# Designed miniproteins, single chains, continued (5): the designs that were tried, part 3

Each design is a single chain, and the fold is of that chain. pLDDT is the mean over its residues in the fold that is shown.

## One batch from the design tools (miniprotein)

Design m16076
Fold by ESMFold2-Fast:
Structure m16076 (fold): chain A 70 residues (1-70)
Amino acid sequence: SREEQARLVLEAGDRFYEAGNYENAIKAYRGAIRLDPDNVEAYRRLAEAYEKMGKTEEAEKWRQKAEDLS
């Protein structure tokens, strides 16, 4: 299912994030959102990854989207 594919991509993003590879984590989290746009967790993770890169405006945008879905 698309939900299962989104979960696997999200998990890949988490592995990149844990490794400190925020650029690839962002790419993976964006992929998870494309597969499952209702996955609040993916939006939250994406915001955290942008924050780690110092991209505060982008982080706030995705954090707001996560709140809108909650």
Scores: mean pLDDT 87

Design m16077
Fold by ESMFold2-Fast:
Structure m16077 (fold): chain A 64 residues (1-64)
Amino acid sequence: SLSRQALELIREGKVKFEEGRYQEAIALYKKALELATQAGDESLKAVAEQNIKEAEAKLKEAQA
């Protein structure tokens, strides 16, 4: 299912986030957001959006 694929992308993004690979994490979370949107899964959309914001904040901090 699209929701299952979105969850797997979120898990992969979290691994990249933990490795400090914030740009790769953001890319995976954005793919998850797209799939969650296609699935109409509002909870997964919210999770993906929150993870994107956190990864973008870390990327900004790392580039400062």
Scores: mean pLDDT 88

Design m16078
Fold by ESMFold2-Fast:
Structure m16078 (fold): chain A 68 residues (1-68)
Amino acid sequence: SKAGEAAREGALEGGGSEEAAKAAEEGAEKGKEDGSEASRAAYEAALKGGGSLDAAGHAGGGAGAAAG
């Protein structure tokens, strides 16, 4: 899904592992009917991946927009 792709991209851009990127993708996909949940999942995954606040924000925004 577009939300899952955005979450994965954000986690990887933040320097996260492939495992973190997969988790972000799955989380965003589960929230795909609720943009807020997709956005939150992507944001949290990017931060856990060691990303900056800017990277996390972009990941969350992209996932939320794609899900909404």
Scores: mean pLDDT 68

Design m16079
Fold by ESMFold2-Fast:
Structure m16079 (fold): chain A 75 residues (1-75)
Amino acid sequence: ADPARLAGEGVILAEQGKLEEAAELFERAAREAEALGQNLLAATAYRKLAEVYEKLGKREKAEEARRRAEELAAK
């Protein structure tokens, strides 16, 4: 699966309030983008993942995803 497509599907699920499913797609998009060296796309996917985790009340996971996005954006 294309990481950009996975991230796009995650956005649609998040808009529908399917936050747990959106988190799964953003996590998958971020990991696949990282594996391909697509650091900007991976950073964007981790930022979206952090936003969804925040809405789910998963603060520690949101902080970790935000930190990973910042690390990737600095490359």
Scores: mean pLDDT 86

Design m16080
Fold by ESMFold2-Fast:
Formats: C-alpha cells, sequence, structure tokens
Structure m16080 (fold): chain A 92 residues (1-92)
C-alpha cells in the first residue's frame, strides 16, 4: 500500500515538474525572466521531493523516476536554446 502511494506521488511530482519547466521555458522565451526563475525554483523543490520519494521505491521504479526527471531537464534545455544563458544570469 505505502509503496504504491509513494510511486503514485512521485509520478505526480514528475508530471508537475515537467509542466513547471515547460512554463519556465515559455516565460524565458517571452523575456519574463523573473517568472521563469520562480517557476524553475518551484520545479527544483518538487524534483527534490520526487527524488526523496524515489529512495523509498524499488530500484526499477527509482530508475524510471530519475530518468523521467532527467528527460524533463533535457527538454527544458532544448526549449530554451539561446535563452539558457540569459535565464542563468537572471537566476543569480
Amino acid sequence: MAEKEALERAERLVEEVGRLLAEAAEAARAGRFEEAVRLLREAERLAEEARELAETLSDEQKQRILERLGEASRALGEALGDRAEALAEAAE
């Protein structure tokens, strides 16, 4: 029971991280860097929670959650393109 609930919660967190990262990319492309930074910070907080939950899962389930988080991060990088440097400067 508890393991299934932890997996479902981790999967929901990964989905929410993906959504926040997509919104951050859109905000950055529109030049709304303050909004993009806030969305990235929220996404990182949820990603950390998902990683902590993944530690309570089986090795196979943990690997899947970590792979999906890595995929979301890669998609953000591709969506940002030449905006990635400006967003990084705004985050400092």
Scores: mean pLDDT 79

Design m16081
Fold by ESMFold2-Fast:
Structure m16081 (fold): chain A 59 residues (1-59)
Amino acid sequence: DAVEAVRKEMEKWGVPQEMIDALVATLEDKSATLDEIQEKLVEVFKVIEEKAAKEIGEK
């Protein structure tokens, strides 16, 4: 299941559970548009980028 794979990947990157739940809910909502899904993905990517930058500083 693609949704489960996405959830696991987000958890691995330390994305907040609230964001993961919102993204999964959007992906499982058959009335959701690709634009809405893209908007949620952009928010998640920003969190991942911030975490990656912080991890580089902790080396």
Scores: mean pLDDT 72

Design m16082
Fold by ESMFold2-Fast:
Structure m16082 (fold): chain A 73 residues (1-73)
Amino acid sequence: DHVRRLHDVLSEASRRLSRARDDEEREEIVKEAREKFREIAPTEEDLKRYLQVLDDSVRLIDRVRRRRAEAER
């Protein structure tokens, strides 16, 4: 089931991104996830969809980090 495999890649990438300490580590995590999506996705539409969700997840994590830094909590 490609959907489950794509979801597992996304979930692991999101988990790793939340723990990443610097921009270099974040870029490697995103790169690995993108490569896995290309290997697993059976159609261009599935690939595009999961790449978009990954990008949305990166933006959300960055937004949460920024808010925490601003709040000093």
Scores: mean pLDDT 77

Design m16084
Fold by ESMFold2-Fast:
Structure m16084 (fold): chain A 80 residues (1-80)
Amino acid sequence: PPSPRELELEVRLALAEMELAVLKLMASNPKSDKKKLIEELDKLIKRLEELEEEAKDFPELKKRAEEAKKEAEKLKKELE
């Protein structure tokens, strides 16, 4: 079974991945406030960077954080 620390990080990462999915959905709507979406993506990218560093001892979680960060950075660039 995963450790309490691993479970904490997994929950935080799952919430961040869900937030990214919501931001992707909002970005698909041309009427969405692009400036607000970019600001939310900047905050999410910072949180994913923190999660990636905290998950250094958990390779699967670190990989998921890195993948989510890359997707968030791509989405931000497309909105700029």
Scores: mean pLDDT 87

Design m16085
Fold by ESMFold2-Fast:
Structure m16085 (fold): chain A 98 residues (1-98)
Amino acid sequence: SKEEAREIAERAKELAEEALELAEKAEELLKEGKKEEAKKLAIEAGLTAGVAALAAAVALLVGRKEGDEEAIELAEEALELAQEAAEKAQKVLDEVTQ
């Protein structure tokens, strides 16, 4: 239903925003030389981004089927945020393993 697509998209966006916040904090910790703390947050950010991306993909599928443009737009925003969070998290993980 449209309501279901929107609820999934909203949750995906919340998770993606959480993932981005964790990834940005991991970048800050890495700049401070706190490699172990940065690694822990980067792992958490990557996992959260993965869940957000999956939820957003489901919301896109349902939103497109139901013709809900608002759900589609929210899900696309969630995917972009999740991708940014995953890329930042991966960069931190790459730097701490050098």
Scores: mean pLDDT 88

Design m16086
Fold by ESMFold2-Fast:
Structure m16086 (fold): chain A 104 residues (1-104)
Amino acid sequence: MAAEIRSLADALETLAEKARELYEKGNIDGVKKVAETAARVLERIADLARQAGHEEMADKLREVAQKVRELAEKITSPEDAKQVVDTIEEGARLAREAADALAA
């Protein structure tokens, strides 16, 4: 479980980097696509955290996943796209915290 969460946290960090790159290039559709994948990864990490007994961390991860999806669906401006990227980066940080907590 801890190893799986670490692997998913690593994947989410890569997705966050990709989202930032796409945003800087003005590729809004690319940001939306990465956001969909990032939300799914966050949900999987949330499920694993809950199975490990970390309910509060799981709830936070699920909340961020939902926020990523909601913001991605509402992108109408570069500012909206930046909010999506910033939220994915927050999700990646939280996922890393979850991976570290489950390794302790």
Scores: mean pLDDT 85

Design m16088
Fold by ESMFold2-Fast:
Structure m16088 (fold): chain A 99 residues (1-99)
Amino acid sequence: MEELREAAREVARKAIEDYKAGTPLDEVRQKAYDELRKRFLELGVPELAADTAAQMGATALVDAIRRGLSEEKAVELAVRATLEGYDLGVKAQEIADKE
């Protein structure tokens, strides 16, 4: 979904700007997670899928920054991880909805 990709890209770029402005990496991760989860829930994504997407995206972003990757590569990896987390979370939600 293009809206999810755009949301992930915007959050990743903002998180990198926060890091450049001196925000500690742990706070960058938490803020990216909170914002990704919030935006995905606002787009109608189920809670488990929004949470999984946010966790994977924020973790990949912070890992890329720690490795010293360029902003462009860090954003790309964060977006890719966020969308992979969304796919996994949707499957997990389908399982959770079965009894």
Scores: mean pLDDT 86

Design m16089
Fold by ESMFold2-Fast:
Structure m16089 (fold): chain A 59 residues (1-59)
Amino acid sequence: AEALRARIENLETAKEDAQRLIEKYKQSNSEESKKKITQLQNAVERLDAEIERLRAELA
């Protein structure tokens, strides 16, 4: 249970970091920034799915 909670916290931190990067890239209007935003948004969705799966295991 403790290891599972630690993993969830790590995934939530990774998600927050990705969201901060998305905000930084939004301040740029380059094609590279738009590509990075799309990649980070996909990463956030994957992290959300994994977090929900692990939370279901804790319940």
Scores: mean pLDDT 83

Design m16090
Fold by ESMFold2-Fast:
Structure m16090 (fold): chain A 89 residues (1-89)
Amino acid sequence: SAMEQKLQKIRREIMEEVVRRNDIFLEIKALAPDLWRKYREQGMSMEEIARAIVEEYKTPKLAQLYKELEETVQRIKALLEERRKLEEG
């Protein structure tokens, strides 16, 4: 059905945005691997670690990556809401 096709498209777009988000986490980790390891051992989430590293170092590159991370998280949230609306009716 047309609804199943729309749901499949949104699920694919969510997966693509999740991959993009994870790639940004890996880039932030590469720029501060020792801080990433330290915060991870403390039980922090990847989002909390990324924010803490950006706040600590305050470099233009980290600020740009964090902006891209926030935009990716917002796109995932919007896609999840669109999926919810389609599944609920």
Scores: mean pLDDT 88

Design m16091
Fold by ESMFold2-Fast:
Structure m16091 (fold): chain A 81 residues (1-81)
Amino acid sequence: MELEKEIEELVEEMRKAAENGDYDRFAEVQRRLDRLLAEAGEKATTPEEIERIGKLASRYFDELNRIQRERALKLRKEKEK
């Protein structure tokens, strides 16, 4: 319950940081999300816990990939200036 809430809050902070162009904050939040998911995975002992963490990780990585792809496209255009 607390883990799901913390991940949701951090994913939202990651989105806001990217929208504001605050990529230092984006990197901070990404590192924190990566660490939380890794720690949760290490503590998971049942198939149900593993599935729950996997779903949280999938949502995070889907959002991360969307933001990173958009950023990469913007950076590629900036290099052409």
Scores: mean pLDDT 77

Design m16092
Fold by ESMFold2-Fast:
Structure m16092 (fold): chain A 63 residues (1-63)
Amino acid sequence: MSEEEFIELLMERGGLSREEAEAIVRLIREGRTDQAGAALILRGGLSPEEAEELVRLGVEAVA
C-alpha cells in the first residue's frame, strides 16, 4: 500500500484527523513505532492489537 492509502486507512479506522495520521507516519518513518502505537491507542481509541497491526502496515507503506 502507498503512504497516502495508509493515511486514509488511519483516518477511516482510527478516527484520526489527516494531521494526526501524518504525525503517525512521521513517527513510523523515524523508527518510533512504540510512540506511533501509543498514539493510535490514545487518540484513535484502538485496541493494542489493532494498533500493532496498523503500525506493521505503516512500516511496510513507508519502506
Scores: mean pLDDT 83

Design m16093
Fold by ESMFold2-Fast:
Structure m16093 (fold): chain A 92 residues (1-92)
Amino acid sequence: SAKELMEQAEKLLEKAAELDPSIKGLIDNLKRQGRLAVEAAEAGDRLEAEIHLGLADITLGVIQLVSENEEAIRLAREAMELFRRAVDLALA
């Protein structure tokens, strides 16, 4: 389900923050934007879901620029893919 994919993404982000505490604020923002995207998608608001996914993707870009922990970056990327899949599933 969309909720299960969202919960998996959130667990990966929690692990990423543990691996690199310096990016915790960015991870918290990525988590918030991903959640808002899934909630908008469940409400049928495709445009709002796309806006929040876009903001999450910008935050991921910043994480990739500032983090030196390749595993934390990989987990954040995987979480972003799970949020995208959750949005697609909720809109289906």
Scores: mean pLDDT 91

Design m16094
Fold by ESMFold2-Fast:
Order: structure tokens, then C-alpha cells, then sequence
Structure m16094 (fold): chain A 64 residues (1-64)
């Protein structure tokens, strides 16, 4: 299903965000988390989408 495909893309983007965050590449991490949020929302996972939005905002603050 489309929702399953969107979830898998979101999972992959979340992993890339975590990897960037571990490398202290907070600007890159924020972009990956924002993209993950979009795909989780498309998959119908509003809660995970909001979690990714929060992580993106935190990463942006750390990049400043």
C-alpha cells in the first residue's frame, strides 16, 4: 500500500537524521527530520510526524 511505502521512506529519513545528528550536522539533521515528518503524515502516522517536527526544530536551534 502507499501508506506502507511512505512509512518505509519516513523510517529511512529518520535514520539519516539520527546519523547526521550523531555527526553534529544539525542543519542536515533538521532537513531529514522535516522530510521524515512529511512521509509519516502521508502514511497516516500523525504522532510520529509530530515527533519528527519537534526533532527538526531542536536540530535547527542547535545549528544556529
Amino acid sequence: SDAEEYRLVGDHLEELGKKAEKQKKYGEASVFYERAATFYRLAGDDERSKEMEAKAEQAKKEAA
Scores: mean pLDDT 88

Design m16096
Fold by ESMFold2-Fast:
Structure m16096 (fold): chain A 61 residues (1-61)
Amino acid sequence: MLKPLEELSEEEKEKLRAEHEEALKEAEKELEEAEKNNDLHREIGAKLRIIGEELSLSLLE
C-alpha cells in the first residue's frame, strides 16, 4: 500500500493538483499581460492569485 493516512486518494490528489496547476498557468498569463499593459490593479490581482495557487499546490504535497 502506498497511501499513508495523510494522503487523499491518488486519483483525487492528482486531479486537484492538475486543477490548481491550470489555474496557476492562467494567473501567470494574466500577470504577463498586465505587466505589458502597465495595468497595476490587474498585476496585483494576478500576483495574489499566483500566491494562492502555489500555496494550494504546496498543501496538496
Scores: mean pLDDT 75

Design m16098
Fold by ESMFold2-Fast:
Structure m16098 (fold): chain A 70 residues (1-70)
Amino acid sequence: SPEEEADRLLEETEKRVRELIAQGRFDEAMLVLAEAQQRIDELPLSPETKARYHRRLQALRDEVLAAREA
């Protein structure tokens, strides 16, 4: 289902972003997040479901920004 595809994409994105944060590769982490958001937006999901995934991606962006400033 599109929801299962989105959940898998978010799980893989979260793992990759946190790996990039640990390596100090913040610009690459932001590109990974941008690509994930584009893929979510292309899936046939309701606006409410997309908003939920956008919030999860935003939380990851906040983690990148916090780590970059530390």
Scores: mean pLDDT 88

Design m16099
Fold by ESMFold2-Fast:
Structure m16099 (fold): chain A 82 residues (1-82)
Amino acid sequence: SMKEAEELFEKGLELYRQKNYKQAAELFETALALKPSARGYLHLAAAYLELGQTEKAIAYLEKALELDPDNVGLRDLLAQLK
């Protein structure tokens, strides 16, 4: 459900703040499976960058850009990572 996706995403954010990037990524992926969002893909990408998984991060940043194509900061970040 939408509420379940939001609760999982907020728990993921808490784990991300604690630098538990692997578990944060797992919760973000579960939340995104229930409800795709640009914000969700951005945070999942950030978690993968912290884990050194740049190619996975790029894929999720591209998904975020598909949902928010006018995001200049996202386009600039993708250009820097490629």
Scores: mean pLDDT 87

Design m16100
Fold by ESMFold2-Fast:
Structure m16100 (fold): chain A 56 residues (1-56)
Amino acid sequence: KEEEVRKAVEELIEKYGFNAITDETIRKLAEKFGVSYYTAKKAAFEVLEEKIRELR
């Protein structure tokens, strides 16, 4: 489930950029994948951190 959230976040970033990852989007992903908001937020932030690290 957490892996599915990470993949969805990666796809959104590739398709729409970092601006697509909003608090509302994280809530929608949590609902879609049946995970807690905090689980979805953690997964989203981990993906964002990885992408930012690639830019360093």
Scores: mean pLDDT 78

Design m16101
Fold by ESMFold2-Fast:
Structure m16101 (fold): chain A 86 residues (1-86)
Amino acid sequence: SELGIELGKAGVADGKAGIELGKEGLKTKNVNVAIAGALLGIGGIFNGELALKISTTEEGIELGKKGVELGKEGVELGLKALSEVK
């Protein structure tokens, strides 16, 4: 569905942003940036999982899978950064 593709794209975008902020949090030791990275990663997982649940198209399914993958990486990086800033 169109909504599935939109959710998949949102999941990918959130996941990518989560990864970038997670990396920045690791570099700068900034708590707010680390938290933002983890939260955007969660957004990537959430939107990706919804895309997978409602999509009947290959495009929506692949975007959903990618959103979950990138979102999980963003959460991992954000939480790692948060653990290092104390």
Scores: mean pLDDT 88

Design m16102
Fold by ESMFold2-Fast:
Structure m16102 (fold): chain A 60 residues (1-60)
Amino acid sequence: SPLEEELKKLEELVRKVREEAEKEAAASKDPRRAQLLLEVAEGVERLAEWTKKRLEEEAK
């Protein structure tokens, strides 16, 4: 279904952001920059959770 396809795409995008943030944080020599990158990934994950709820509500 279109909803399942959108949810899968959302999960893939969120995973990519997380992996990229973790790689950049691990490569960073600045602990504050590393922390900020991880916080950005957490923000994206939170936004994705709300987006998922909206997509599921729209599918009713």
Scores: mean pLDDT 82

Design m16103
Fold by ESMFold2-Fast:
Structure m16103 (fold): chain A 58 residues (1-58)
Amino acid sequence: MEELEKLAKTLLKDSTEEQLALIPEEVEAIEKAEGELDENVKRLLEVFKIAIKLMEKE
């Protein structure tokens, strides 16, 4: 879990304002996807969710 938080913080630092605005839409698209989620996709979803929580905390 700590590794995912580090990745989320890196995403926030390395992303533009426009890219940060797209993260909630990407999360919605992944959550709407049916079928077996790949481990890599599940990991990305967790990172995005942590990034959203970090943005809301500030």
Scores: mean pLDDT 73

Design m16104
Fold by ESMFold2-Fast:
Structure m16104 (fold): chain A 55 residues (1-55)
Amino acid sequence: MDPKVQQALLKAASLAQETGESLRTAIEKVGDELGDPELKEQLLAQYDRMEASTR
């Protein structure tokens, strides 16, 4: 996995824990703040893969 994607996911998880929002919402906020649409797409794709693997 790209280390940049992994770091952004950890940041999103911390934000979700702080705000009480869903992890998906936190990922969208982090992606928007970084201003990198490709990174945002990679974050959402990775989240979807993790969710599919859990179920």
Scores: mean pLDDT 76

Design m16105
Fold by ESMFold2-Fast:
Structure m16105 (fold): chain A 74 residues (1-74)
Amino acid sequence: MEKVLEELERLAEEALEAIREGRYLEAARLLKEMARLAKEAGLADPAAVERLLGTPLEELAATLKAGEEARAAE
């Protein structure tokens, strides 16, 4: 359990750094890895994780970029 939480924290830090640097494809990859680990550890809704894992990287990256752009516009 604890080791999985540490790994998730590490991946979250990397994903946030990627978003801050505009590396949305990398952030999307990291989010999918986090979702996979969270599902395996029973920490996330399996249906939500499957939906995320089934989303193309480009679509996730576009969603992350749109979210950051909306935040920057405020």
Scores: mean pLDDT 78

Design m16106
Fold by ESMFold2-Fast:
Structure m16106 (fold): chain A 91 residues (1-91)
Amino acid sequence: MSARELAERALELAERGIELAEQGREEEAKRLALEAVRLVAEALLKADPSKVPEAIGLVLRAIGMVLDGASGREIAEEALREARELLEELR
């Protein structure tokens, strides 16, 4: 799977996470949002192996949000933002 394909899948999962959060399906929203963050980190490393600190930073930020009690919607919106930014960079 290419960096772009990983980032596009992350975008899809983040959007689904937001939809699930809007339906009150909080645990499913969080699960998809965290999977989206993982895919963004993998896509970033596949695009540029030197960006290990940035990829780790994305994962740690998501973990921090969970520990701080962030909603599935908030985590999914962050994942959506990161996926969109990466897709713009991969043009």
Scores: mean pLDDT 86

Design m16107
Fold by ESMFold2-Fast:
Structure m16107 (fold): chain A 80 residues (1-80)
Amino acid sequence: SNLEIYEKLEEILEKMTPEQREKLGRVIMDGVRRGEVSAIREALKKAIDEAEKNNLSPEEFVELFIKYYDELVEKVRKER
């Protein structure tokens, strides 16, 4: 559920530096403004699942989220 994703995200955010939170927040907010909410949600879910399985650092989590988000946005654009 969306609630479970947000709860797990909050746990990861508590381990982040202010700079890491700002970087993550900027990507999320830009995506929301562009109407890419589904891509953000899917990227967060994938990055959270990977962070739990592999004990990723906050920095690795942010980089992985951005990678998944970029891949999902590019896939949608190429299918139009």
Scores: mean pLDDT 81

Design m16108
Fold by ESMFold2-Fast:
Structure m16108 (fold): chain A 99 residues (1-99)
Amino acid sequence: NEELEKKVKELLERLREAARRALRRLVEEGIISQEEADRMLEAMEEAIEKVLENLEKLIELIKNSPGSIEQAILGFLLRESNADGQAALMLGSAELLSA
């Protein structure tokens, strides 16, 4: 299922870049510290690594799911993450939610 694997990897990369941009703006505006942003990004990367380690299993679950790939992936990332990672994931998700 190379097509689904590619879509998942592309979504994870877009989410990474979106979260980095959102957190960078918060640091530049003085809303959070660079150290807080670094912890949030690290926690998000740990969750992404767990998804990639279990990619074949996740693809089989998505393949048999009536929901969207994006919703399934975000759900797994949020479940596998701590509060810092969840904050980064939600900021990245909001950044991607554009018209």
Scores: mean pLDDT 82

Design m16109
Fold by ESMFold2-Fast:
Structure m16109 (fold): chain A 96 residues (1-96)
Amino acid sequence: LEELAKKVLEEAENILEAAKKLREELEKLDVSEEERERGLRLVEEAIRLAEEAKRLAEKALETGDRELLEEALRKVMEAASLVLAAAVMLVVGKRK
């Protein structure tokens, strides 16, 4: 279970990096203000969830609490889905 908590921490950090890069690209994108705002909102929520997942996984490593690890896994998965949605918006926005 320690190895799983370490993997969750690694994935949360990867999601944070991807979300920050997507935020920079979305801010430069030549789309409507409404489309840009939607993409940025997805990225901000993904960052929030990934940061929370990282904190929970760190506590799980400290305490051995499986419930905290399961909560961290749920948040990492949700953050990853939001990053994917934002990435799709970026690709679609570049089509014009």
Scores: mean pLDDT 82

Design m16110
Fold by ESMFold2-Fast:
Order: C-alpha cells, then structure tokens, then sequence
Structure m16110 (fold): chain A 103 residues (1-103)
C-alpha cells in the first residue's frame, strides 16, 4: 500500500515536469497510471479498515485531479482533452469513494 502511494506520487511529480516541457500526452499517461495505483491503494485500505491509507489515496487523487485539470487547460488535441477529462472523473470517483469509506 505505501509502495503504491509513493509510486503514484512520483508519477504525479514527473507528470508536472512533462507539462512544463509541453509533453502533455506523456503527462496524462502518467496521471492515469498514478490514478490506477491510487484506486488499487484505496481498495486495499478499505478492505483492511486502514483509515490513514484511505486518506493517503485521497491525497494522491486530489493531486492527480489538479494535474489533469492543468493538462486540460493546456490541451490542444481532442484525444488529450478527452483523456484529461477521463482522468479528472476517475480522480473525483476516488475522492467520493474515500469520503464514503471514512464516513
């Protein structure tokens, strides 16, 4: 679980660097991979009753949402726009699932 969260954070930081370089397609690929890891970490945390793990997965999803919105703001191709929207929706889904699990 910790390994999934740390890897997701590394992918998000690399995605931010790629955005600065104008490499938006590669950046959104990394955001989507980070979200896949966050979704997996969230499921494991929920199954274990690990409230701290749930919060950490939500933190990663929140950062992924911010980066996806930055890609969306800079995107000039329909493919990148749709992938950024998809990433934002997946991040919101993780945040909703985390809130419900912490209630």
Amino acid sequence: MEELIEEARRLIERARELIREGRLEEAIDLVLEALRLAERALRLAIQRGDREGIRRAAEVAREALRVAMEVLRRAETLDVILRAIGAALRAIGVLIDAELALA
Scores: mean pLDDT 89

Design m16111
Fold by ESMFold2-Fast:
Structure m16111 (fold): chain A 80 residues (1-80)
Amino acid sequence: MEEADKLYEKGLKYMREGKYDEAAEWFTKAAEVYEQNGDYARASAAYDLAAVAFEKSGNKEKATEYQKKADELRKKWAAR
């Protein structure tokens, strides 16, 4: 999944640069593409990183929201 992998790499780049709001947006986009493709393992990992980025940016509401999303997808992946 070339598109989702590129979005994930952009998230990692912005995370390293301390641009947490931007990192969260790129990780969220990557997670949505992974989820759309049925890759729940990578989608949950990307949502976990989005939650971390939102927490670092001070957006605790979105951090909680995306952490729950990651947990839900992780359960779907583990149940397979």
Scores: mean pLDDT 83

